# Designed miniproteins, single chains, continued (5): the designs that were tried, part 107

Each design is a single chain, and the fold is of that chain. pLDDT is the mean over its residues in the fold that is shown.

## One batch from the design tools (miniprotein)

Design m19957
Fold by ESMFold2-Fast:
Structure m19957 (fold): chain A 86 residues (1-86)
Amino acid sequence: SMAALLAQLTEEQRKELIEFIEKKLRELEERGADPELIEAVRALRRSFETGEEMVYTGPALDDESSALLGRIMLEVNEMIQKYLAE
């Protein structure tokens, strides 16, 4: 579960993950990315803030938005794997 994952991270590591997602969200907003993608990334941020599973109830993302979300999720996963290896 998300809560169990967050319990394995330090408070500082969790803060770094949230700040990374917030930075990506800001970059997407500044470039005028699709509002559906912006909402999906906000849902990802909320999951790390609350310890709840990511919930996105918007329409299916197009191929470009889906690929961009996937890239962000891969970068987040790489950060988590690095933290868990420490």
Scores: mean pLDDT 83

Design m19958
Fold by ESMFold2-Fast:
Structure m19958 (fold): chain A 96 residues (1-96)
Amino acid sequence: AVEEAREAAERAAEAARAAGGPGGRAGARAAEKAGRAAERAGTEEAARAAKEGAEAAARAAEAGGASAAGTAAAAVAGIGGAAEAGIAAGTMEAAR
């Protein structure tokens, strides 16, 4: 459900804020905005991708702490891509 994407985005935002720093704060705001965009899109595919991206970002923030900017960027990229509904499940192709 789209509501799950919103809850995941809120958790990602909270994790970004907990990680701290300017990047964490900016990432939290962007995650919340992207979650609302996924809700407005109203597609189950967008909601699922947003949930997966937000959960991955939350885990990374919890584990890393020191890479708050990186985890915030990941949350924004994941959720933003879902909202566009133009991304086949290819987030694993991103170069590390």
Scores: mean pLDDT 55

Design m19959
Fold by ESMFold2-Fast:
Structure m19959 (fold): chain A 55 residues (1-55)
Amino acid sequence: MELSDEALEEAAKRLGVTLEQVKKAYENFKKGKASKEDLEIYEEAVEIDARRRLE
């Protein structure tokens, strides 16, 4: 499943990181190269995406 661009942007704002860092974390997760920081960013983006789908 692809996360929405809106969820990625909101995750970046909430975590105080750049949108590029969020996209890199998601790419690293898909490749099995995610660091602990990448996983935390990815989980926040997934939570935001899921929450938006329930609204």
Scores: mean pLDDT 78

Design m19960
Fold by ESMFold2-Fast:
Structure m19960 (fold): chain A 67 residues (1-67)
Amino acid sequence: SEEEKLAEESDRHGTLGVIYESQGKYEEAAEHYRKAAEALEKLGKHDLAEQWRKRAEEAEKKAREAK
């Protein structure tokens, strides 16, 4: 189902974001965190999507600070 696909996309992108962040690849981490948030938003999970968007913003900040 569409709901199952969106849940899987959210989990996959969330996991990839964490992996990239652990490697110091903050730009890639932010991209995947945003994709996780988009999937959650489509599922109507607005609070959880907001948490992932905040995580993406924090990763983007770290990417900028590393320059």
Scores: mean pLDDT 86

Design m19961
Fold by ESMFold2-Fast:
Structure m19961 (fold): chain A 73 residues (1-73)
Amino acid sequence: ALERARQLEAEGRALVRQADTAYANGDYKTALALLREAVRKYTESLELDPDNESSRLQLAVSKTIIPNVEKKI
């Protein structure tokens, strides 16, 4: 369970990095899709490891960024 939670956290972080690149290139629709998928990965990670402060923080950050990216579309 914890190993799977860490794998999901790593997948979420990779998606956030891809979203950052898309956003920097002005591809806001791709950035939005990647951020939404990252939220799903962090949420699944927290279901398996609810005490993971890192995943909880990353989930909160991603949820805060999404409305700002939506405003650009």
Scores: mean pLDDT 86

Design m19962
Fold by ESMFold2-Fast:
Structure m19962 (fold): chain A 78 residues (1-78)
Amino acid sequence: SLRDKLREAAERLLQSPDPAAQEFGRRVLEAIEKGDLRGAVRALTEAATKYHSPEALRALGEMASDPEVAAELNRLTA
């Protein structure tokens, strides 16, 4: 599910040696826990596009490659 992929991305970001990546991981996880999947996607996208986080870029690529997850992601960003 999209939630599971976002949680995996947050866990990878939190394991990064980069403090900025860790901060984005915390933001993604916090948004998931609040039921704010749109906020979680925004935080992950910011990590990928503004900070070029390898963990965030990989996670977005995996989400785009999974048809079920991609459909959920498109619903949130439509």
Scores: mean pLDDT 81

Design m19963
Fold by ESMFold2-Fast:
Structure m19963 (fold): chain A 68 residues (1-68)
Amino acid sequence: SEEEARLEAEFLKNYVKKLGKKYNMPQEKVDEYIRKIEEVLRETLETGDFVAGREKMAEIIKELKKDI
């Protein structure tokens, strides 16, 4: 649902901020991951493809974990 997609995106943005602080990630990199999450949410809401949106969110988090 749209509500679930928005809540998931908020959770993931907070997760990025928390990990960025914990692992002393450059602010520019934190901002990059937040922008990617917001763009995936926007695309998901525009297309209604919540499966593709969830998969793209998972890829962002996988990339984040490689940077820490």
Scores: mean pLDDT 86

Design m19964
Fold by ESMFold2-Fast:
Structure m19964 (fold): chain A 64 residues (1-64)
Amino acid sequence: VEEKIEELRRKIEELKERIRELEEQAIRAAIAGDTQTLQKLQEEIKRLEEELRRLEEELKRLEE
């Protein structure tokens, strides 16, 4: 149980870092007026946020 909890926490942290990096790229794209890149980054962020929510729910169930 503890091992699975640690692995999930690691995945969640990794996903949060990835989302943060994409958010920074999205801000830069917005400042540059690159609407195409901004849209693609926003879609990718949304997908990763959904994945993050799923993993966080899994973690809470294991922690009980």
Scores: mean pLDDT 82

Design m19965
Fold by ESMFold2-Fast:
Structure m19965 (fold): chain A 67 residues (1-67)
Amino acid sequence: SSMAQKQLEELLKQGEKEAVRAYLAGDFEGALAIMEKTIEEVKKYSEEQAKKLEEALKSMRAALAAD
């Protein structure tokens, strides 16, 4: 309902969209970089949501490193 909530939802949606596009293009480093950028922007609005994204990013990096 707040403008901050709407901005947070838009940041998450755009970050996911851009990261998925990079990943599908085979740019895995770019996808991870987009996710890191999104986390830094999200931190300004919600530390809780940023921590959840950081955990997801950590899991993605671990999965890629296991290959």
Scores: mean pLDDT 80

Design m19966
Fold by ESMFold2-Fast:
Structure m19966 (fold): chain A 58 residues (1-58)
Amino acid sequence: GMEELERLYREAVELARQLPDPVISRVALREIEEAYRRGDLEGLRRALAGLKALLQSS
């Protein structure tokens, strides 16, 4: 639902802001915002999973 889309968006934004490289962080945030505007639930899930992998393996 919309609540799930919003939750994933907020989680993805929070993780993207934790990325150490500001250029990569800005690109990730832009892609997350675009997915959110499209209502792309799977896109947000993929972004969140990728961000978790990057932060957890660092």
Scores: mean pLDDT 81

Design m19967
Fold by ESMFold2-Fast:
Structure m19967 (fold): chain A 77 residues (1-77)
Amino acid sequence: DQNIQQTGDDQTQNANSQDPISQQYIRDATQTIRDGGSWQDVGNQLTNAGNLGINSFTIGMQSLQNVSDTVFDAQSL
């Protein structure tokens, strides 16, 4: 609905660089948070990402950042 379609695909930083698989996990975790899903569901997604060699901490941080950017409609300067 709102301008979430402009979630930055190159502005989204992750320690494993810009990887489509990492983007998919970030998107899934962001959606879970936005839907008011349980933090346990997010934790499971992060654990699965970690098992695939993806930095789960980075995915969690980027998911939270995406939600914050959408909610506050703010950019870092």
Scores: mean pLDDT 55

Design m19968
Fold by ESMFold2-Fast:
Structure m19968 (fold): chain A 98 residues (1-98)
Amino acid sequence: MEEEAKELMAKGEEAMKQQRYEEAAKYFEEAAKLAEGELKAEALTNLAYAYLQLKRYEEAIEYAEKALEIDPNNRRARSILAEAYDELGDEERAAAAR
């Protein structure tokens, strides 16, 4: 499970580099299903970032919040959450996420 999740994470990261954000999101979603703990938090954070790049802000918020439930100190997930709220015009929630 962990090895498969890591392989999916690598494929997702490669798709992100090529700006194939829909493909990246699919890889990170499958990685999150197979992973536990810190690796799952990383997969969910990468999934949230892929949705942020797709301008799917509500989905970016959902997955960033799920990552923060596992790892409350995940600074990258907080940054994604703040940016998604800023894009939706929710400046108060964006400030709270920072």
Scores: mean pLDDT 87

Design m19969
Fold by ESMFold2-Fast:
Formats: sequence, structure tokens, C-alpha cells
Structure m19969 (fold): chain A 80 residues (1-80)
Amino acid sequence: MSKKIYEVTITNLPADTDFDKLKEELLKAPGVLEVKVDRENNTITVKSKLPPEVLENAVRGVLEKLGVTDATVSPAKEVK
């Protein structure tokens, strides 16, 4: 099923985070459609056709790969 789009928000990113590198690595993940960076709030929003749990796990895997341990991954929400 690829009809539904889900969105995850990454919050509490350290201010010294390489947002450009993190965005590039998230965009390389299979099924990721869009990555938006909000540097004012140190947040990143990821949109994907992946199921909620798969999207959340993919995002967490990228954060762990880059050594980002202080970030919070929101529950995936269906995009209207």
C-alpha cells in the first residue's frame, strides 16, 4: 500500500547538528519523499509512504548512524 503519506517530526536536535548532512542521509532512506529542516526550532520533518513504525525506525536508524542521541522522534501521523 502506497496511498497514504506519513509525517514524522524530529525534535530536540542539538544546536551543533549538521542539518544539511542529516537531511541528505534521511533523503537517501528508501520510501522517504520529503525532508524539511526548521533551524529556528532545531526540528526536521520527514514525509514518507512507509508504514508508521517503519518510518519511525528508519528515522531513528539514521540518527543513530550519525551519532545523534539527544533527538526525539514523534509518532508518525497521516498527512491529510
Scores: mean pLDDT 79

Design m19970
Fold by ESMFold2-Fast:
Structure m19970 (fold): chain A 72 residues (1-72)
Amino acid sequence: TDKAFKILKALLEKGELTAAELAKETGLSQSTVSKILKSLKEQGIVESRKVGKKTLYSINPKYKEEVEKLLS
């Protein structure tokens, strides 16, 4: 099972999540989630924004249709 696939699905369903929330939703370790999020962000597929001490992750709107096709 592709771990990145689980993360993208959770973000598509929920909109914005922290790495800790993604770990809870996917059953993956927070370390694994953070590694995958870094890779996805470097690819431009996922965006992040800071809210206080929290970092929220979401799918880049430019890639939303492509991600939806990948998950079908």
Scores: mean pLDDT 83

Design m19973
Fold by ESMFold2-Fast:
Order: C-alpha cells, then sequence, then structure tokens
Structure m19973 (fold): chain A 101 residues (1-101)
C-alpha cells in the first residue's frame, strides 16, 4: 500500500510539473499557475495525513512548503525548467519518505 501511495504521489508531482511547463509556455497568469500548484499540494497533504505517520506527514509538509516557494519564484521569472525540476525533485523526496514510513 505505501509503495503504491509513493508512486501515486510521484506521478501526481510529475503531472503538476508538465502542467506548470505547459501553462508557462502558453503565457498563463503566474498567480493562476501558483494556485494550480497550491491546490495540487493541498490534495497531496490531505492524502499523506490520512495514510502516513504524523512524523512523516510533517516532513512531507516541510518539503512541499519549500518546493512551493521555489516554484513560485521560478513561475514569476518564467523559468519553466526550474519549476518542473523543483516539482519532480520534491516528488522523489516525498516518495522515498512514504516508502520508508
Amino acid sequence: MKEKLAEEILDAMRSVARTVRALLEEGADPEFIARVVRTAFDIIKEKVEKNVSPETAAKIREILDKAFEEVRRAIQSGDADRAAETLVKAGEEIAKLVKED
């Protein structure tokens, strides 16, 4: 079950990375793109709070909060590569924590 949850979260983060890249390439509003990322992160936070230990959930929240700030800055500068790489890296770190929980 935790292996499947880790894969689902990593896939979700990769999907968000692709969406952010596409929206930036289309010239979408940076605030709109940031809201899309925030909404996805809120869904991930709720899912981990229900399925992992409180300690692991706290670590995942810290990773997501740091990733959000970096992604927001990348979005504001139009840096699609940095935004996508930050999201994928955060997803990989979270997947590892979920598997080790």
Scores: mean pLDDT 88

Design m19974
Fold by ESMFold2-Fast:
Structure m19974 (fold): chain A 74 residues (1-74)
Amino acid sequence: MLEEGLERTERELPAVVELGRAEPDPALRAAIAEALRAAARLARELARASEDPELAERARRLAERLEAAAAELA
């Protein structure tokens, strides 16, 4: 169920970013940014380990989006 997990993460990312932007506590915003960076590392590992080239490319793009979102909240 890698495709479903990837799709769910892609779908939920905008809501997590909005939550981070709305968070008044800088420590909680930093924690959200760290969680997004951790998710980006997992997505990069999924891309490296995947035998499906379409899934690998999708995971690489998700990693880039997660890193960009984390940088925005920093």
Scores: mean pLDDT 81

Design m19976
Fold by ESMFold2-Fast:
Structure m19976 (fold): chain A 93 residues (1-93)
Amino acid sequence: SSKLKEFEEELAKAEERMKKLEEEREEAEKKGDEERVKKIEEEARKIQEELLEKFAEILGLSEEDKELLLKNYFNIDDAISERLLPLLEEYLK
């Protein structure tokens, strides 16, 4: 319960940060600023990696399962909550 609440707080923070970065990415793409888009994508990947590391720690995932999560959930356009919350619910049953 305590770990779930901690993760929900981290997830909410990550979602807010990613939403802001997505808005900035769309604006940069409209302006043709490729360097800014690249930097935003790098920051978004870092946020996703940090969140997935926290998620893996809470679930006690193996290194192989951690690598699969990191590879599959790097896309900024994907809602982290839609992908991770169903897995978290299943593992906390």
Scores: mean pLDDT 69

Design m19977
Fold by ESMFold2-Fast:
Structure m19977 (fold): chain A 70 residues (1-70)
Amino acid sequence: SLLDEAVKAYKEGKLEEAKELFRKAIEQNPDDPVARELLNLIDTLLNPDSPEAQERAKKALDTLIEEIEK
């Protein structure tokens, strides 16, 4: 799925590619709150307000991905 491809891109450190793939996943399922949250977290990683915001976004992303992979 596009969501799986986006997660793979994120794990490879390809944040811009991951963002594009999450956008495409949302286009296929606009009501998916998980894909939307993952996109928001990637956007925060790319444009953080502070180093602390970046660390929080990374931790939240890693946690959410772990929940999806269950």
Scores: mean pLDDT 81

Design m19978
Fold by ESMFold2-Fast:
Structure m19978 (fold): chain A 58 residues (1-58)
Amino acid sequence: MLLARAVEDYVAKTPDDLSLKKGDIVEVLELLDGGKVLAKNLKTGEVGRVPIGKLELL
């Protein structure tokens, strides 16, 4: 299981995006094109796309 931490808040701009708060732990499910990842927020259980630059790999 690949875990990452949100380094800053991110507000979803489309329904397919995942909103994050700084410090949220996510599971990285897939690496996507365009510098995005498909991730699951372990706090909320929500799944969506997030820019990889918003995450620090653990």
Scores: mean pLDDT 83

Design m19979
Fold by ESMFold2-Fast:
Structure m19979 (fold): chain A 77 residues (1-77)
Amino acid sequence: MKLEEEGKKAYEQGDYVTATRLYEKAALEAKKQGDYKKAADLILKGAEAYSKTLPPEEAEEVLKKGKELAEAIKAKA
């Protein structure tokens, strides 16, 4: 998906806010297409990007919630 590629490029450039937004849109698109495994992977990538914009304590919470959401989505695959 183009959104996933754009998100990866933004992440590599250090634009974590844009990377988060693009990964979230890519995850929603994958979910609409029934690709729950890809949606789960994209949710994790989005959480990792978002965690880079936050203090360490809040980053840990975001990563934990992202992992929990990804596991729940993956269970539907």
Scores: mean pLDDT 82

Design m19980
Fold by ESMFold2-Fast:
Structure m19980 (fold): chain A 73 residues (1-73)
Amino acid sequence: MEELERLLEEIREHLSPEVAEAVEELLRKAYELAESDPAKSAAYATAAALLAMSTGNEKATELALEAVRLIEK
C-alpha cells in the first residue's frame, strides 16, 4: 500500500532508529493481519500508536495514528 509506505518513511524521520523500527514492525504486522485477523490487527495497531505516543514526539504520533486509520479501513 503506497500511502502506508509513505507514512512509515515519514515516521522514521521523526523517531530514533530503534523506536522507528519497532513502530514500523507493529504497523506492518497490523497491515498483514487486517484481512485475516482484524482483532489482532487492531491490537498491533494500538501498540504502535501507544509506542509513538510514549516518545512525546507529536508528529510521529500523528503519523502513526494516520497509519492506524488507513489499516483499519
Scores: mean pLDDT 82

Design m19981
Fold by ESMFold2-Fast:
Parts: sequence; structure tokens; C-alpha cells
Structure m19981 (fold): chain A 55 residues (1-55)
Amino acid sequence: NLAQASELVAELAREAGLPNTDEAKRAVVKITRDLIEGKMTPEEARARIEALAAA
């Protein structure tokens, strides 16, 4: 569900210390869409956000 996916992604981004860059914001939007569409699992979303924060 949209609200749950958005909240999850926002929480993961905060926990990972994701920077407030335009690139990071675009990635968050894409991850949220993929999660809602069932193209990505919550664990895959976490891994991608952590990788993005580490870059």
C-alpha cells in the first residue's frame, strides 16, 4: 500500500543517513514506486538505500 511503502522508504533513508541531494531524492522516489509495484522487496529496498548512502 502506498502510505506504508512511502513511510518504510523514508525510515530506511533516515536510518542509513542518506544525504539530501537531488540524486538521492530521485532514487527514493524510484525505490518507492518499485516497492509499490512489487518489483522490489523491502530487503532489496534497504540494500539499495544503504548502498546509495555509502556512495
Scores: mean pLDDT 79

Design m19982
Fold by ESMFold2-Fast:
Structure m19982 (fold): chain A 112 residues (1-112)
Amino acid sequence: SMEEELKKEMERLEKKYGAKVEAVDIITGDGTRKKGLVVTVNPDLTLEQRREAIREAVELAKKYGFDYIVLDGLPSGPEGRELVRFAAREQIKAGLKPTAYELALRERGEEV
């Protein structure tokens, strides 16, 4: 089934990058239901490996009808901000609409 194929693709990304990948339903402030793919990035990866993980997550999100990806586990400061911008650019190229949820998820992680 498409659901089993999605799970296998998510597990492949998790194994390849040592990441955590989850499908989530998000209700936006206007009551619209969105489908997000949350990717918890492995901090031990190089910058190029993190970019590769983001590219593959964006393609997976596009293939299975997700609205956007959400990044978690990003480093604080300039590197994390650059990865969020990179993910936003890759999502736009893929026809997805990135949201402030990437920043909100990261900020919530810093508040805890």
Scores: mean pLDDT 77

Design m19983
Fold by ESMFold2-Fast:
Structure m19983 (fold): chain A 59 residues (1-59)
Amino acid sequence: SALEEFLRNMGLALEAAKQGNWEEAARHLRLAGRSLERLGDDDLAAAAYATADKALAAA
């Protein structure tokens, strides 16, 4: 389900961030954002994409 994909990608993004792998964290945050769009939460999806952009800038 989209919710399961969202939760998995958020967990993977957090794990990547803990390892200092900001590019991988950004990738998983973008995937989480796409899952949020499928769930109909465009505002939260936009927040996830903005967070991914910040993670990529930290790389």
Scores: mean pLDDT 87

Design m19984
Fold by ESMFold2-Fast:
Order: C-alpha cells, then structure tokens, then sequence
Structure m19984 (fold): chain A 82 residues (1-82)
C-alpha cells in the first residue's frame, strides 16, 4: 500500500511522457502539450508530497532532470503550434 502510493505517481508520469512523445511524433501537438503539462503537474505534486512527509531521497537530481525534460517538451510542443 505505502509502496504503491510512493511509486504510482512516477509510473503515471512515465506513461504520460510516453503518450506525449507519441502524440508529438504523430503531429498531435495540442495533445502532446496537454500530456506534458499534466505530467509536470503530477511531478510537482509528487515532490511537494515528499517534502511535506520528510521522505529521505539520496538526490534531487533525477527529479530536476525530469522537470527539465517536461519543460522542454512543453516548449517544443508550443513552438510546433506556431
């Protein structure tokens, strides 16, 4: 139960990124943008949950890199819509 609560959001973020990349490759840029934005929102909520519950993490670097990946995906989808 506790493990699912900690890993569930990360699995959902991973699946949203896969769907966003597929949508982008298919020229569905509005859908890709929406999916990347949803993934970023889930990541921010997940990080806030870790911070609030004082969950020890060895490094924040993987989460910062994931945030950068999502922000880049959002930027590229927005540019493709222009």
Amino acid sequence: SGLEALTGPLKEIEELIKKAQEAFEQGRYEEALRLYQKALELLEKYLETLKRNRVAVPSMEPFEELRKTLEKGIEEAKKALE
Scores: mean pLDDT 81

Design m19985
Fold by ESMFold2-Fast:
Structure m19985 (fold): chain A 83 residues (1-83)
Amino acid sequence: MEEARKRAEELARRAAELVREAARAAEAGDKEKAIELLEEAERLLREAVKLALEAGDEETAREALELVLEEAKAHAEVFEKMA
């Protein structure tokens, strides 16, 4: 369980960082790069949630989702301007 929790937390942090990087790319006008980074972030988040749930750790799954969604919400205006 400890190994799965640690991996889920690492994946969630990486996903949040990718969302932040995507926002920076969007601000720079690199729409294609921003979309690629968001797709990678979504994939990592999905893996983090899956690992946590398979380990029976619903709290870690919730924390992973919350971390990444909070980061995305913080940059919502930037992504809207990209669309």
Scores: mean pLDDT 83

Design m19986
Fold by ESMFold2-Fast:
Structure m19986 (fold): chain A 58 residues (1-58)
Amino acid sequence: SAELAVRLIMRDMGLSEEQARLALEMVRRGASPEEIAERLGISVENARKIKEALLKLS
């Protein structure tokens, strides 16, 4: 389901495939929403939503 998680994050959050795959790997490593936000150049709130979605799907 990792491919589905990547596709859903791209659609819901407007991320590129590279950003979505990076977010997935960061979440798998236990990265904080703040770390994800910094790495992707997005808000902490959007990073929290991404982390929650990826934890449900992977």
Scores: mean pLDDT 80

Design m19987
Fold by ESMFold2-Fast:
Structure m19987 (fold): chain A 60 residues (1-60)
Amino acid sequence: MKELIEKIKELLKKGEEVPFSLVVELAREVLGLSRKEVSRLMKENKLSNSELAERLLKLY
């Protein structure tokens, strides 16, 4: 978990796109969400990978 969080934070600091696979892994660890649930939340809330990652990091 800690290594995943640090990797995502570094990508966000650099303004790099967070890969969807890392967002799904973070969502699973923080909220127990499946890939399908992550895709649905992103579509319904019009979130990018990086925007969802930032939201998930605030909940951790």
Scores: mean pLDDT 82

Design m19988
Fold by ESMFold2-Fast:
Structure m19988 (fold): chain A 58 residues (1-58)
Amino acid sequence: AAAQARAAAEARAGDLGTEHMKFVVEFLKKKGIDIDKLTDDERVAVNQEIAAEVKARR
């Protein structure tokens, strides 16, 4: 029972994470940054910069 509540909360957090990622991706596309064109290392660096800007916006 308690494990079900925790699993549901984690599933919801994962869904919220995907929604948040979609917002970040849309913001990146608005700035003209194409994540799919980046290498894994470059994508991590770009994501960190955008996360900082999104956090500053909030």
Scores: mean pLDDT 64

Design m19989
Fold by ESMFold2-Fast:
Structure m19989 (fold): chain A 84 residues (1-84)
Amino acid sequence: MKKELRRKAAVLYTAAAILAIGAEFGLETGHMSREEALEELEKAIELLERAKELAKEAGDEELVEETEKALEKVRKRKAEIEKE
């Protein structure tokens, strides 16, 4: 059970990272609108919140810390884009 929870948490964390990186790249290159980037960042936040809960259940303190750090970064970036 714990190993499976850790695996699921890692997958969600990775998916969130891909969405966040994609949103930044899309904004920088002009291939993504501000609204589209905000939607992708919101999805990343949802995935990171789920990853954090699964990591906690798995007892993976390192992954919990990584997801919390990623959540802080993504939320800060979303707020910056919303001000524009």
Scores: mean pLDDT 85

Design m19990
Fold by ESMFold2-Fast:
Structure m19990 (fold): chain A 81 residues (1-81)
Amino acid sequence: LNLKDSEQYEKLSEKFRTMSDEDLELSALLTSSVTKSSFKNSPISKQISELMDKVVEKAAAGDRDGASESLRELSELLKKS
């Protein structure tokens, strides 16, 4: 996954809204892992990690809209940085 810009996270946000419950949790875990690794040296790495933790938590609860919204928040954060 090439998750280096805000546009990719906006696309993932929309994908999360249409995923099955089974795909949602796994996709959230994979997205979180890749994102945390990609931004580990970023000055906003803590904020990114907190947003990824919210994505995983909401996805595990079956909250597609919540997971999608947290990805959108990350997209907005990256646009400001």
Scores: mean pLDDT 79

Design m19991
Fold by ESMFold2-Fast:
Structure m19991 (fold): chain A 66 residues (1-66)
Amino acid sequence: SEALLRETREQVERLLREAREALERGDLERAQQLMEEAGRLASETRVSLGGPDVPLEVDQESVLAA
């Protein structure tokens, strides 16, 4: 559903911001964990909504941009 997609995107964006803050503090391990969690959440939601063309992406560039 649209609401589930929006909520997941907001959660992913929040996790990516926290990963960015961890990178700024030099905590690479925590940044990796947060990125992995964001990726997992995006993947689970994509499966629930019926396929890979759901517009949810997680990458390192997103972390740097946040």
Scores: mean pLDDT 70

Design m19992
Fold by ESMFold2-Fast:
Structure m19992 (fold): chain A 74 residues (1-74)
Amino acid sequence: MSEEEFEVEVNIALAEIMIAVAKLAGDTSERVKKAEELLQKALDAYKRGDIETAKELVNEAIELLREHFREVEK
C-alpha cells in the first residue's frame, strides 16, 4: 500500500467515525448529509484506483464535518 493510499484509508475511517458520532447524537443536518455524499464518492473513487480524487473528496468531507462540529459546540 502506498503512503497516499494509507492516508486516504485513514481519512475515510476518520470521516466514517465523525458521521457515526453525529448520527448517534441524532444529527440529521444538511452538512452531515453532504459529508456522507462526499464520503460515498471518495469510496467509489478509491475502489476505481483514483487515489487523488478519493483524497480530495474525503478531505472535503472532513472539512465540512469539522466546520459543522465547531458550530454545534458554540
Scores: mean pLDDT 80

Design m19993
Fold by ESMFold2-Fast:
Structure m19993 (fold): chain A 60 residues (1-60)
Amino acid sequence: QFDSDAAKIGKAAMDEAGENGSVYAAEIIQALRNGDFEKALEIAEKAGPLAKKVVEEVIA
């Protein structure tokens, strides 16, 4: 299930942040794997509102 959630986060970040989206996606996914939900939300907020919403849904 996490692999599916990671794919959703990656797509949202890449769609919103364009050229930097892949970097944000990788950083968000790594933070989530480390259990650092606060850091994941901070990075997602920088990527865009859709990425933040997806991360909030994944950690809920």
Scores: mean pLDDT 78

Design m19994
Fold by ESMFold2-Fast:
Structure m19994 (fold): chain A 52 residues (1-52)
Amino acid sequence: SEEEEKKKALMEDVMEGMKLMADWVARKTGDPEIAARLQAIVEEEKKKAEEE
């Protein structure tokens, strides 16, 4: 449905925001493990949105 297309576009924007947040957290904490975990979550959500 049309709602599904809108939802997909919105999720992509959210994932881009999460990537920026992951980078910001990594810079502020200096902890690469936190950044890696956040990146993994973003990638999983992206995959899930693609698959539906």
Scores: mean pLDDT 74

